# Designed miniproteins, single chains, continued (3), part 3

Each design is a single chain, and the fold is of that chain. pLDDT is the mean over its residues in the fold that is shown.

## One batch from the design tools (miniprotein)

Design m8077
Fold by ESMFold2-Fast:
Structure m8077 (fold): chain A 65 residues (1-65)
Amino acid sequence: MLKMIGAKIRIIAEGFKVGESISVREENGVLVVELHSKDEEKRKELKKAVLAEGKKTGVEVKVVD
């Protein structure tokens, strides 16, 4: 779905903004986001940002540390 692709691109862009690598995959209509930052504060910030994108687009997002 176009909504899913758009959400995935925006979530990847959030990782780029804070200079951190993230992985995004789709499982059964859910976007699974893996955070690779070693910085606990950056992980918290990214988790908030990616969950907010999910709410904004109506796509279910699951964050994995």
Scores: mean pLDDT 77

Design m8078
Fold by ESMFold2-Fast:
Structure m8078 (fold): chain A 92 residues (1-92)
Amino acid sequence: SKAEELFEKAKELAAKAQEALAAGDLEKAQEYLAEATKLALEGMVLAGEVKVESEEALEEAKRLLAEAARAYLAGDLERAEELGRKAEEIIA
């Protein structure tokens, strides 16, 4: 299914993020993890695991989760948690 394809790509990108972080490349790690989180959310919506009110709401949730992932890797755990909570309010 399309959802399974998105989850597989998300896993590959998350693995690349981990490798980049281990190599000390924070910028690449942030790019990979941000993309992985966006693809995972799209997969969850397609699989019916989460609901969004509109395509615009989905894009906003994706943006918030991508920024949360970047903040998390930068060590800004408070910002990551705040952005994650805002995304969760959209995908109730």
Scores: mean pLDDT 88

Design m8079
Fold by ESMFold2-Fast:
Structure m8079 (fold): chain A 60 residues (1-60)
Amino acid sequence: MIRETVTAPSIETAIGAALAAIGEDPRAKVRVEGNTVTLELPDDEAGRKALEALLRTAGK
């Protein structure tokens, strides 16, 4: 299972990153607290792609 926590530069960026992950894989379990996003995904190609979308949107 993929589990990552990312701190984004703003609340808006954190929300955008969460939405990007869900858009790639609707199985994504996401929590947004302030500018911090926690993501849980299956460790498969779709899950890895959703994690990449999250990291890219969060500026990582």
Scores: mean pLDDT 81

Design m8080
Fold by ESMFold2-Fast:
Structure m8080 (fold): chain A 88 residues (1-88)
Amino acid sequence: MVELAKKAAEEALKAGLEAVKYGEGKNLYLGIGAALQGIGGIFDAELGRAKEAARAAKGGAEAALEGAQTEEAKKLAEKALELAEKAL
């Protein structure tokens, strides 16, 4: 389901950006990595690569969750992970 994979990737990007907002050191790198995986997932979804998009979204969500320093960042990452798992 390309639409769900795209939604998961978009939420992974949001989670990554939120992690970057308050991140330092390792948490900043994790947030950047999550955002880049989210962007890659959106790109894959636009090309109809649903599984690739969902995998990128899951990887991004996991990185964002590990890097989360705020409750808001953690909730966004958990939502992205749930959507990515449903898209896989």
Scores: mean pLDDT 82

Design m8081
Fold by ESMFold2-Fast:
Structure m8081 (fold): chain A 70 residues (1-70)
Amino acid sequence: MSEKELHSEVLVGMALMAAGVALNLPGSVEEKIKFLEEMEKKLLSKAEDPETKEEIRKIFEEAIEKLKKE
């Protein structure tokens, strides 16, 4: 993998981990959503590729949607 590809895969992996942690923790939906929104903002600021940004946003959007249905 190129340095760029590895970096993108790490960012996506971090997004999946953050989503998984938030979805599995007991607690308030509001606090979990705020955590995910902050993580999304940080990871998007580090992503350069439109495709990577789209995947990160999709991961967080799906996680937030699941939390709202809880």
Scores: mean pLDDT 78

Design m8082
Fold by ESMFold2-Fast:
Structure m8082 (fold): chain A 67 residues (1-67)
Amino acid sequence: KKEEAERNRKRALAESTIVGIKAYAEKDINRAKELGEKGAKEVPEYRDEIISAMNKYVEEYLKKKKE
């Protein structure tokens, strides 16, 4: 069904965005934040999940760097 296919597509895009955020958070925090914000705009239905993951991984890396 169209609704199921669309939901699966958006979820896959949100998941790939979260994976990208995690990868970039270790190498380039600014890129990770930019990717998270862009992903949240592209799939507003998953904005909270994307932003939550972005904050989690970015903060984890920043805490390690500050220590």
Scores: mean pLDDT 77

Design m8083
Fold by ESMFold2-Fast:
Structure m8083 (fold): chain A 70 residues (1-70)
Amino acid sequence: SAAAQAARDEAQIYWNKAVNAWYDTNAGKTTPEKIGELVRDLLSGKKKLEDLPAEAKEYFAKALAAAAKA
């Protein structure tokens, strides 16, 4: 549905912002592979959400909330 697509798009935007802050790069310089790697590492416990910069931590939380709506 359009609502599910909008939720996925919102989640993707926040994932990109979180990854950008974490890698200290512009959003346009990140890749889907790096986003997936960060997500996997956070979910597996290899990286902790609390170890991210404050901005990345906030965006990651928003990405999870948006993804839950999809």
Scores: mean pLDDT 69

Design m8084
Fold by ESMFold2-Fast:
Structure m8084 (fold): chain A 60 residues (1-60)
Amino acid sequence: SAEQARLDRLEAQVDAEMKRIDEEIKKNKNDPEKVKFYQIKKDSLDLARELLERRRAALA
């Protein structure tokens, strides 16, 4: 369905952003404020991932 295709695209975008954030955390390991900022973004993306999984389950 169109909704499933949209969820697939959003999940791929979340996964790509998570990977970028992990690299930024590694790159900025000596900057605690940047690490904190990226960790907050990562936590928000984890929540988004859970919401997308829940929406996918509701379509089944």
Scores: mean pLDDT 85

Design m8085
Fold by ESMFold2-Fast:
Structure m8085 (fold): chain A 67 residues (1-67)
Amino acid sequence: SAVEELARKLAEELREKGSATSEPIPISDVERIQELVRELNPAKELGFYTGQVIGKPDEVTLTVREK
């Protein structure tokens, strides 16, 4: 699914760079993507942050970083 593909992409970028930021996603998908990214990185302590998308109140960007 698109959610699982995005979670894998974020997990890969996190491994390479120590942080990753998504394209705009529905707010309703945030919790599931966070869950999947944590499952892909069980040994790491992760921080998640959302950014507002101007003109799109139902969408956010999702950033993940190692703490």
Scores: mean pLDDT 85

Design m8086
Fold by ESMFold2-Fast:
Structure m8086 (fold): chain A 62 residues (1-62)
Amino acid sequence: SAAARAAAEAAARAAAEGDGDRGSQYGLKHVELAGSTGAARAGAADPAAAGGAISGWNSYLS
């Protein structure tokens, strides 16, 4: 559904920003791999993570 797709996209984007930002700032080598893997895992398989990310995005958009 459009809602599920938006939820997954928002979760993946939020996770990528969070983990990617940490990786970029503090440790490219090891943290970069962890960041990429974490973002993919969170966005791909967990609708609860998607719901959490949307809550954050809703605050941002408000």
Scores: mean pLDDT 52

Design m8087
Fold by ESMFold2-Fast:
Structure m8087 (fold): chain A 58 residues (1-58)
Amino acid sequence: MKELQERGEKIAEKVSKEKDEKKKKEVTELLEQADIYIQQGDYEKAKELLEEAEKLLK
């Protein structure tokens, strides 16, 4: 799903600017898990993980 890839890229750009190492690690792990679910075709689970990552970067 194109929208999920785009959301992942946006989150990755934000996390590169994040100064909190704990948040950076948690967001990176969520992005890695979301990518796996996208590859498996589980778009609903991937979307949920991307939403969690976005909330952490608030």
Scores: mean pLDDT 79

Design m8088
Fold by ESMFold2-Fast:
Structure m8088 (fold): chain A 55 residues (1-55)
Amino acid sequence: SEKEELEFRLNLLKIVADSSEFTAEVSKDPELKAKNEATAEELRREAEELERRLE
């Protein structure tokens, strides 16, 4: 169902955001750190929007 697909997508977004945040925290490369921080922020934002749509 659409709801199950959205729930799966939400969980996946959270997992990838967590991974990006971890990479940013442990990275010594400023460019990689910034890129992963930006990626995590965008994914968290998408997850929040998707979560608001779920009942």
Scores: mean pLDDT 84

Design m8089
Fold by ESMFold2-Fast:
Structure m8089 (fold): chain A 91 residues (1-91)
Amino acid sequence: DPDLERFERLLELIERIKEIVKKYPGDSKKATEEAKRLAEEAGLDVSNAKTVYDVLVLVNLEIQRLIERDPSLRERLLEYLRKEAEELKNK
């Protein structure tokens, strides 16, 4: 299911962007450049994003668009977040 695969990729992208922000807390330019690169690799047009928060807004809007088409993806979001939290505890 291409919508499910894209949804999972967008969730992974959000987690990766969060790690970038944590890694570069005092360097907003570096965080923004890395976040834009990852979003572009995931197939998002973020060329006009000016901040890491602009990138996160665009990712969240795309996720909302997918959930509106397939409400079952909300359960997938919860499952993904649960697994990510568990892996962070075990590493």
Scores: mean pLDDT 78

Design m8090
Fold by ESMFold2-Fast:
Structure m8090 (fold): chain A 82 residues (1-82)
Amino acid sequence: MEVEEARRLIEEAVELVERALKAGELSEFDAGVILVALAVGLTIAEKTGDVEEAREGIRIAAKGAENLGAEKLAEELRKLAE
């Protein structure tokens, strides 16, 4: 069930990014960069069967959000990756 958990975690992370974009906390370009990190994490998790690859993708997305000034999104993503 690690692949199913990986998909659930990435789906929740994508929803957080979409909410931040809708709230005007991110530009469309910045949201796209963060979503690419999530997509990479999911792809590796699905190929390896390791949910930790999805969590690492979320952690990378959180660092990206922090660097872009989206502090609330970064905190929510870090919490999801725990």
Scores: mean pLDDT 85

Design m8091
Fold by ESMFold2-Fast:
Structure m8091 (fold): chain A 61 residues (1-61)
Amino acid sequence: MLELEIEASLYTMAAQIALQMGDYREAAEYYRRAAEAYEKAGDEELAEEYRRRAEELERKA
């Protein structure tokens, strides 16, 4: 659904802002939410990519 894809994009932007502030934990949370939104939208490829990014940030946090 287009709405879920837009929501995922907004979470991705929020994650980028958190990264600029050095808040790796918050950024990881936003990437996880983006992945969930992409999964609900049926975009498994993007969901997997953002899940991996969240895990990487959690390891650095």
Scores: mean pLDDT 81

Design m8092
Fold by ESMFold2-Fast:
Structure m8092 (fold): chain A 56 residues (1-56)
Amino acid sequence: SAEVKKKAEELKAQGYTAVEIATHLGLDLEEARKIDRDLVEGKISVDEIAARVAEL
């Protein structure tokens, strides 16, 4: 939803990881860990984190 994406963008702007954002929003932590792994491996950019977390 648009509201989840907005909250994820705000948390990302504060420097939170995908797992920390997912914890705050009550989303899937296992899938959020995969997003953080993809970021570390260079498979996604920092700008994609909030959009991917919002799809959980």
Scores: mean pLDDT 82

Design m8093
Fold by ESMFold2-Fast:
Structure m8093 (fold): chain A 56 residues (1-56)
Amino acid sequence: SPFVPRSEEERELLKKLEEAERRLEEARRNGASKEEILELEIEIGMLKIQLAVSRF
């Protein structure tokens, strides 16, 4: 990643985001339900919002 984390909180959020995105790709690959995929997308969206806010 070309991004350099500014804080421990930002590093932790990035790690969680990478893990959540990996789980989403795995779920899509395994043909998971639309509900399961939506739940993972919501989690990723929340983590992205938290990461954006942590930069201010």
Scores: mean pLDDT 79

Design m8094
Fold by ESMFold2-Fast:
Structure m8094 (fold): chain A 57 residues (1-57)
Amino acid sequence: MIKEANELANRGKYEEAAKLFEEEGTASGQFTGAVLLARMGKLDEAKELMEKAEELE
């Protein structure tokens, strides 16, 4: 999933990339997804993913 998410981000498809990082179910994946959501201005969704990442650690 990480490779596919990185390919989407490289194409500027940040929303789709963030979704794949979230679906990975790892703390690092959800943290990266949150960063992408924050860059898109979706701060509330980014905060939610950060909280999920914290619970996985």
Scores: mean pLDDT 74

Design m8095
Fold by ESMFold2-Fast:
Structure m8095 (fold): chain A 96 residues (1-96)
Amino acid sequence: SLSSLTKPLSEKELKIEKVETEMFIEISRLLAGELPGEGIEVSQRLGKMMGEKVSYEELKEFIREEAEKLGLKEEVLEKLLEIVEEAKKKIEEIKK
């Protein structure tokens, strides 16, 4: 963000950014493996939503809707939602 260019990020902010980046990478890899072709497009839309700072509930809703639309396996959907929930918990711990 432009704010990060004028003031150094705190250690907490850097840790949060790392967790969000790791979440995005893990989701993108899983989608690329399960949805050849469509997975990249879903990952790009997810990345845009994360950049717009939508809530984790909105991210989970988006994932559920795309999973239903693209016929994603229930086990893969559950794993995607678990990745989001785990990232949320890690960020809440960092904010303490």
Scores: mean pLDDT 80

Design m8096
Fold by ESMFold2-Fast:
Structure m8096 (fold): chain A 65 residues (1-65)
Amino acid sequence: SKEIAIRYLKRALENPEDKEAVEKAGVALAVEGLTEEAQALGRALKDNDIEAIKKTAEEALKKLE
C-alpha cells in the first residue's frame, strides 16, 4: 500500500544504512508502480551508495505525497 511505501521511505531517508528498510521500501515502491524508483533504490543499496539511497527515497516520497 502507499502508506507502507511512505513508512519505509521515511525510515530509509532517516537511516539509509538500514539495508532491510531500504529493501522493503524498494519492494513497496514496485508494488505502487514506481518501478524506476524501485530499481534505482535497489541499485543504490547494492552499491552501498548512501547519497543515492537518500536522494531516491526523497524523490519517491515527494511523488507519493
Scores: mean pLDDT 83

Design m8097
Fold by ESMFold2-Fast:
Structure m8097 (fold): chain A 65 residues (1-65)
Amino acid sequence: SLLEEELKRIEEEAKRKGEEVRRKVLAEDPSPEGQRKAEEEAEKVKKEVIEEGLRELGRRLSNSE
């Protein structure tokens, strides 16, 4: 349960960060090409946030003392 809550928090943060990046890119280039770029950048940021969050969570669990 706690693990799932932390995973949800990480996912929500990733979504928020991705949406911010997507919005910024779209504001600069609202064309279809800009929309595709925005989605790609948002996905990269989302993936990084999730990977970092999971790695931190794993470290905390594995090195529990």
Scores: mean pLDDT 80

Design m8098
Fold by ESMFold2-Fast:
Order: sequence, then C-alpha cells, then structure tokens
Structure m8098 (fold): chain A 55 residues (1-55)
Amino acid sequence: SAKEEELAKKAAEAGTKGNVKEAIEYLEKLIAESKDEGLKHLAEVSLEDAKEVAK
C-alpha cells in the first residue's frame, strides 16, 4: 500500500542519513501496518540490523 511504501522509504532515508533511531521507529511502524508476511520479514531483518548499529 502507499502507506507501507512511505514507511519503507522513510526508514531507508533515515538509515542513509545515520538517523538509526528514526529508522527503527519507521521499521516498527511498517511491521505493525503491514499484512504481507514477506514485507514484515524483510522489515524485521532490517530492524535487527538497525538495532545493532544503534549501540
């Protein structure tokens, strides 16, 4: 959906800018909003990577 695409885009942009905390927030929202198991899994993997970097 457009909202899922927007959240994914914002997560990617935040990650690229080094705003890891913001990227985590958008990834968590994407997981909560998505009904697609594949997209949820991809977002979950990205979230785990972002949490590693956020230390």
Scores: mean pLDDT 78

Design m8099
Fold by ESMFold2-Fast:
Structure m8099 (fold): chain A 62 residues (1-62)
Amino acid sequence: IPKLTEEQAKLLKELLLKAGVSEEQADKAVELIKDGGTLTEIAKVTGLSQDDVKQLIELSKL
């Protein structure tokens, strides 16, 4: 997963919250992405599929 800018990280958190992820899980997911975590780890902490996580990350870059 490529590293996020601060603006992309903020947008990703908002997208995760809209997808039904809790604030604590969304914050943990954003920190994992910043630290170079895998799609599998992020999917596990958010409860989303790896495909859903990948799509939300791509949307945060638009």
Scores: mean pLDDT 78

Design m8101
Fold by ESMFold2-Fast:
Formats: C-alpha cells, sequence, structure tokens
Structure m8101 (fold): chain A 67 residues (1-67)
C-alpha cells in the first residue's frame, strides 16, 4: 500500500521551513495526535526542533537524511 515516504515528509518541512502537526496530519491523512507523537519522537532523537509557536524544523540535516 502506498503510504507517504519519509523523504516526502522531509521535503515538505524543508519547503515550508517549519511545519505544524495539523498541517502534517492533513497532508498524510493521519490524526493530529499520531503526528504529534511522531514529531515529538523526532525532536527527542535530535532530528527536529520545536519552535516557539509549536511548529517543527529540521535540527540535524544528516539525521533527517537517515529517516
Amino acid sequence: MGGPQTQQLLELIRRKGAISAAELAKEFGLSQSTVSRALRLAEKLGILERTADGRYVIADEKKAEEL
């Protein structure tokens, strides 16, 4: 089944500069809670960083390429 690819997620974040859980949930057809959990895990791993307004940006480009 054709689920979203990790590279498409990373390209979306690069294109937007920062992404909210709501925007990501809309793009991939997932619940906001599911996406928020995934983004929080990526932040914990040092791949993404949370901004002051609750969006996420790429913090470590090399780790992001490994996803």
Scores: mean pLDDT 70

Design m8102
Fold by ESMFold2-Fast:
Structure m8102 (fold): chain A 68 residues (1-68)
Amino acid sequence: SDEEIEKELLELLEEAGKALKEKNFEKVRQIIEEIDKLAEELRKKGRFDMARLAEAYRQLLEKELEEL
């Protein structure tokens, strides 16, 4: 469901935030890869709205890494 996907994305984002605070950039990169895989699967299933949300979270995390 959309709620379950949203919850998974929020949990990944929360984990990434903790990793950023700890300067664990390897963990952040792993989470970005997980979000990428989720977005690809959502696109294949025609869930474009959810795929777009996942891509937005990925871009936010990439920006955080670049703004260090």
Scores: mean pLDDT 79

Design m8103
Fold by ESMFold2-Fast:
Structure m8103 (fold): chain A 68 residues (1-68)
Amino acid sequence: ADAAALAAAEARGQAAMKKILEAAEKGKEDIKEGKTSKESKYNIVMYKILSGEVPPEEAARELLEVQA
């Protein structure tokens, strides 16, 4: 296996996780401010997923509804 390809895949995974964590943190603040934009709804769902307030299956359904 190509070590550079593996390192790139790991870096991509870490970047994706960082983006999700940042969205969740922003979602926590968006809840406090009562924001209702499509972006804020997405961020709020990410916060709920990471905080464990909703099961993953329910959160996935809410994400699809926000994206629609």
Scores: mean pLDDT 73

Design m8104
Fold by ESMFold2-Fast:
Structure m8104 (fold): chain A 66 residues (1-66)
Amino acid sequence: SLVEEAKRHLEKSIEAAKKGNITEAYKHLVEARKLAEQLKDDPEALSELQKGIERAEKVINEAEKK
């Protein structure tokens, strides 16, 4: 459930960034990071979420370019 919640937040973060809503994108990214910290005992899930977090960060950075 925590993995699914974190993935949902990462999806919402990317969608918000694509719509230009940078504040909303960062809020979802922060929530995904908090959930990832709770998964320290699941290295496979943590690795997957870290890749998702990096992807979301790249999308947000590109969306902030003008």
Scores: mean pLDDT 82

Design m8105
Fold by ESMFold2-Fast:
Formats: structure tokens, C-alpha cells, sequence
Structure m8105 (fold): chain A 109 residues (1-109)
């Protein structure tokens, strides 16, 4: 379960460690790439380069898009959210809309 914006640094680091371990256990290319991204996010949080709120926002954005199979968009949105970008929710919505449009176009072809 993704931590909320009020999550402590310890809770965020614990969640990242558990999620990385799960992704590593899945042994798929997508899961390995996701684990590598989350390892980078963990390193930035541990180094104090991210606030707890930025890390939580990044994880939330990542999870929302990753569960839809949009790995590239998940990494981009999570990076933007972790950087404090104001338009992340709109970017997530657009990525989901583009996927739906692509799926519809492929079904109609």
C-alpha cells in the first residue's frame, strides 16, 4: 500500500525496501526496471535530496501509471512529482487518456 503525504521518512524507506524486494522477485524486465527506478528514488530520499512529501507523491504517481502498464509514463510522472511539479495530476490523466485512445484505435484497426 503506497504511503500517504503524511508518511514518515522511515515509513517511506521501509515501503521502498519491501516494494523493491517484491519487484526483484517477479523476475520480469518491467519489474527489474521498476525496481531500479525505486532504488534511485530511495537513494535520493536517504541522501535528503527529496522531502517525504515529494517521495510520497513520486511513489503515488508511479503506482498509478505502472499498474496500467505505462512504465515510461510512470517514471516520468514520478520524477516530476518528486521534483515538486504542479501539473503532475494533469500529466497522469493525459497518459491514461492516451493509453485509452491507443487501445481504442488498435481495436478499430
Amino acid sequence: MVPGPDASREELLAFLDEEIAKLRAEDTPAARAAAEFLEGLRTQLEAGRLSNAQAAAGLRAFATLYEQGLYGAAVAAATAAASGAADVDEAIARALEEKEALDAALAAA
Scores: mean pLDDT 73

Design m8106
Fold by ESMFold2-Fast:
Structure m8106 (fold): chain A 75 residues (1-75)
Amino acid sequence: MPSLEEQAEGVLEHGRRLAERLRELGLPEHAERVLELAEEAAEAVRAGGPEAERRLREVEERLRELGAEAAEALA
């Protein structure tokens, strides 16, 4: 199993890849918000514990909202 630091790095890497894809689609503002959410998720992973699960759920909800906004912008 990867360490918490490796897991946090993986979250940031996934966020960077998603942000780059959004930038290619002409959504640079949405890309910046994805990077911010990835950083929050990485910090939650590093912190660990029961609070981390709540923070990660909050990030997931924000990502769903952002995804809906991005889909609307591309319509």
Scores: mean pLDDT 79

Design m8107
Fold by ESMFold2-Fast:
Structure m8107 (fold): chain A 60 residues (1-60)
Amino acid sequence: GFTLTFTFSDEALAQQVAKKVQDAYPEATVTVDGTTLTVTTTMDPEKAIALALQLIGENL
């Protein structure tokens, strides 16, 4: 398994990114705590990280 943590300046932004990641990767465990987004995946952590980073870029 792999866990990736992102911290945003805005809680709403963190929640929007979390929803996009969860929708695109239903198998991933996505958790939001305040401004912190945690994504846990198995098997393909590199792909999940790449997706999360792209979604962050699109959301900013």
Scores: mean pLDDT 71

Design m8108
Fold by ESMFold2-Fast:
Structure m8108 (fold): chain A 103 residues (1-103)
Amino acid sequence: YMSEGLRLFKEGKYEEAIEYFEKAIEELEDDPLAKAIALHYLGEALKKLGKYEEAIEAYEKAIELQPKFYKAWEALGEALKKLGKYEEAEEYFKKAEEIKKEL
């Protein structure tokens, strides 16, 4: 499901990509790292469709499973910025930079 979702995402078929990412998330119940990655891409697809609030929920779940997933922190900040929540976005970008410096 992940490979098919990623292909659809690259083709700009965001609604179809979401269906595949959701199926991947269901199958990855016992794999928190892979599930966090799938949730991140679900958020990316939702963001491409302008569904910023739903994207934020997906990124928050990814961070809950993998707190050091700096890309999810960056993506959450970008989505908050799209909603006009600039102060919150700045804090999330700063957190992402701190995590990234640790490698």
Scores: mean pLDDT 84

Design m8109
Fold by ESMFold2-Fast:
Structure m8109 (fold): chain A 71 residues (1-71)
Amino acid sequence: MIKVTATFDNGVTVEVEAESPEEAGKKLREAADKLGSTIVGLRFENATPEEALRAAKAAGGKPGDYVAAPL
């Protein structure tokens, strides 16, 4: 499972776990919509760089715009 923590522009953080990077990104996008805020940072645990990039894309962002740290 991929674990990701999203930081929003209002300072709120949301932690998400998913079976796939795409599901993680989808959950992050839904959280952003509910908060009415934009994601300004993503921190990944138990994810490869490839999985982190895929999750960031699914969240609607460019992979390089977020913090992708597997360890």
Scores: mean pLDDT 72

Design m8110
Fold by ESMFold2-Fast:
Order: structure tokens, then sequence, then C-alpha cells
Structure m8110 (fold): chain A 81 residues (1-81)
């Protein structure tokens, strides 16, 4: 049980690193968007790219939430033994 908890915690750490990379990319794209003046098509494309990155981040956040719930259930089972 403890080994499984450690493996899940390590998986969460990797997902948190991926989220940090996505957040950095989103921030970079938002700064690029601020520099675009008057080009409607470029603005809409940049917004679409940012929304896709936000979507990817939300998916990773949901995966972390599921893994944290599994860890909580495993910890509860360990306490019952």
Amino acid sequence: LEKKIEELEKEIEKLEEEIAELEAEIKKKLEELKKIEGDREKILKAIGEILNLIGDRVELELKIKKLKKEIEELKKKLEEL
C-alpha cells in the first residue's frame, strides 16, 4: 500500500511539472496577444491557442484530483489495517 501511494505521489509531481510548463506557455501567449494591434484574425487565432492550452491544463488538473482521491482512499485503507 505505501509503495502504491509513493508511485501515485510521484505521478502527481510529474503532472504538476506539466501544468507549470503549460502555465508558462499560456503566460507567453498572453504577452504575445498584448503586442498584436488591429489584426482581428491573428487575435482570434491567438485566443484559440490560449483556450486550447487552458483546456489541456484543466485536463491535467482533473487527473491530479483523481490521483489525490486514490491516495486518500489508499491511506484510509492503510489506517484500517
Scores: mean pLDDT 81

Design m8111
Fold by ESMFold2-Fast:
Structure m8111 (fold): chain A 73 residues (1-73)
Amino acid sequence: SAAEKKEQEERFRKDLEELKKEVEELVKEGKLSKEKKEQYLKGLERGIEVARKAGLEELAKELEELKEEIKKL
């Protein structure tokens, strides 16, 4: 239903914002290890797949952009 899709999207967006803050803090503190970076990239890959299957195309694009930014760090 539309309500279920909206709740799913809201949860994904909250998780995405929390992930962005966590990565930014690790970068600021110089604590973003290669291992943590690889974990985030794998998590984002799974998140992108789930978002696409749910029809959350805009969110999937935002996840791809974050993935590319993390790869550059």
Scores: mean pLDDT 82

Design m8112
Fold by ESMFold2-Fast:
Structure m8112 (fold): chain A 100 residues (1-100)
Amino acid sequence: EEEKVEKAKEEAYRVAKEAAELMRQAGRDEGDSRLIAIGDRLETLAEMAMKSNKTQAANYIYEAADAAEAGARLSTDPEVAEKLAEKARKLREIAEELEK
């Protein structure tokens, strides 16, 4: 069970870091500092999830999914918005798996 929890946390960390970098880049390209701030928060949430127990990690990953969804709604680039929405869905799936 520890191996499954660690693997799920690692996957969530990867997805969240990808979303954070995508948001920071979109914030620079679109001139929207809010996207950069949400990206920074997403990275922090990913790091907190890695350091937390199973239940706390799931909660941080849900918050990361909410941050990715916020970024998707804020971005004016349809491709960025779609990718962020996909990352948010994946993060929610991982959090749900951790709650089992």
Scores: mean pLDDT 86

Design m8113
Fold by ESMFold2-Fast:
Structure m8113 (fold): chain A 47 residues (1-47)
Amino acid sequence: MEELEKRGAEVRKLIDEIRKNRGKDPSKVAELQKKLRALAEEEIARR
């Protein structure tokens, strides 16, 4: 499924965004971490 590849890219993008925003906007980081956790759990479950 093409969605699988796109989802993996989204996870990587979120990780990068978190890294960029860690020192700048903690509220943004918290939001991104929440999204990353949800997506990562889904991806792990699906493999």
Scores: mean pLDDT 72

Design m8114
Fold by ESMFold2-Fast:
Structure m8114 (fold): chain A 55 residues (1-55)
Amino acid sequence: TEKLLKAAERVGEIGKEAAIKILVEEGVKKSEAEELANKYAKDGKITIEDAKKLK
């Protein structure tokens, strides 16, 4: 999602909970958003590179 990538670029990394909220706001189902965030979140955070893969 483009919104998730822009947020990650601005702060360097995004917390898993914040990433899930952004994905849900962009129309991703909550269960799918949680699965994607868990797949890429190390230590509960998503980096800029991880956000690019989610997009």
Scores: mean pLDDT 69

Design m8115
Fold by ESMFold2-Fast:
Structure m8115 (fold): chain A 74 residues (1-74)
Amino acid sequence: SEGEELLKEVDKLIAEAATLISNSDLEPQVVKKAVKELSEAREQARKAKTNGDVQAVKDALERAKEVVEELKKL
């Protein structure tokens, strides 16, 4: 389903963020904030997928993308 494919994209972004964090000497507070935001985005996507709310899964995917882009700027 579209929601399942979008959730997989969220999981890919979380994996990318983990790699960026591992390869960078980021401040602990920056890491903690990024991990929290990605965790919340994944939970949002999971619940939205369960409810068939494709738009909410897309919104969660955009949240995850923003976190990864912010990490790339550091």
Scores: mean pLDDT 86

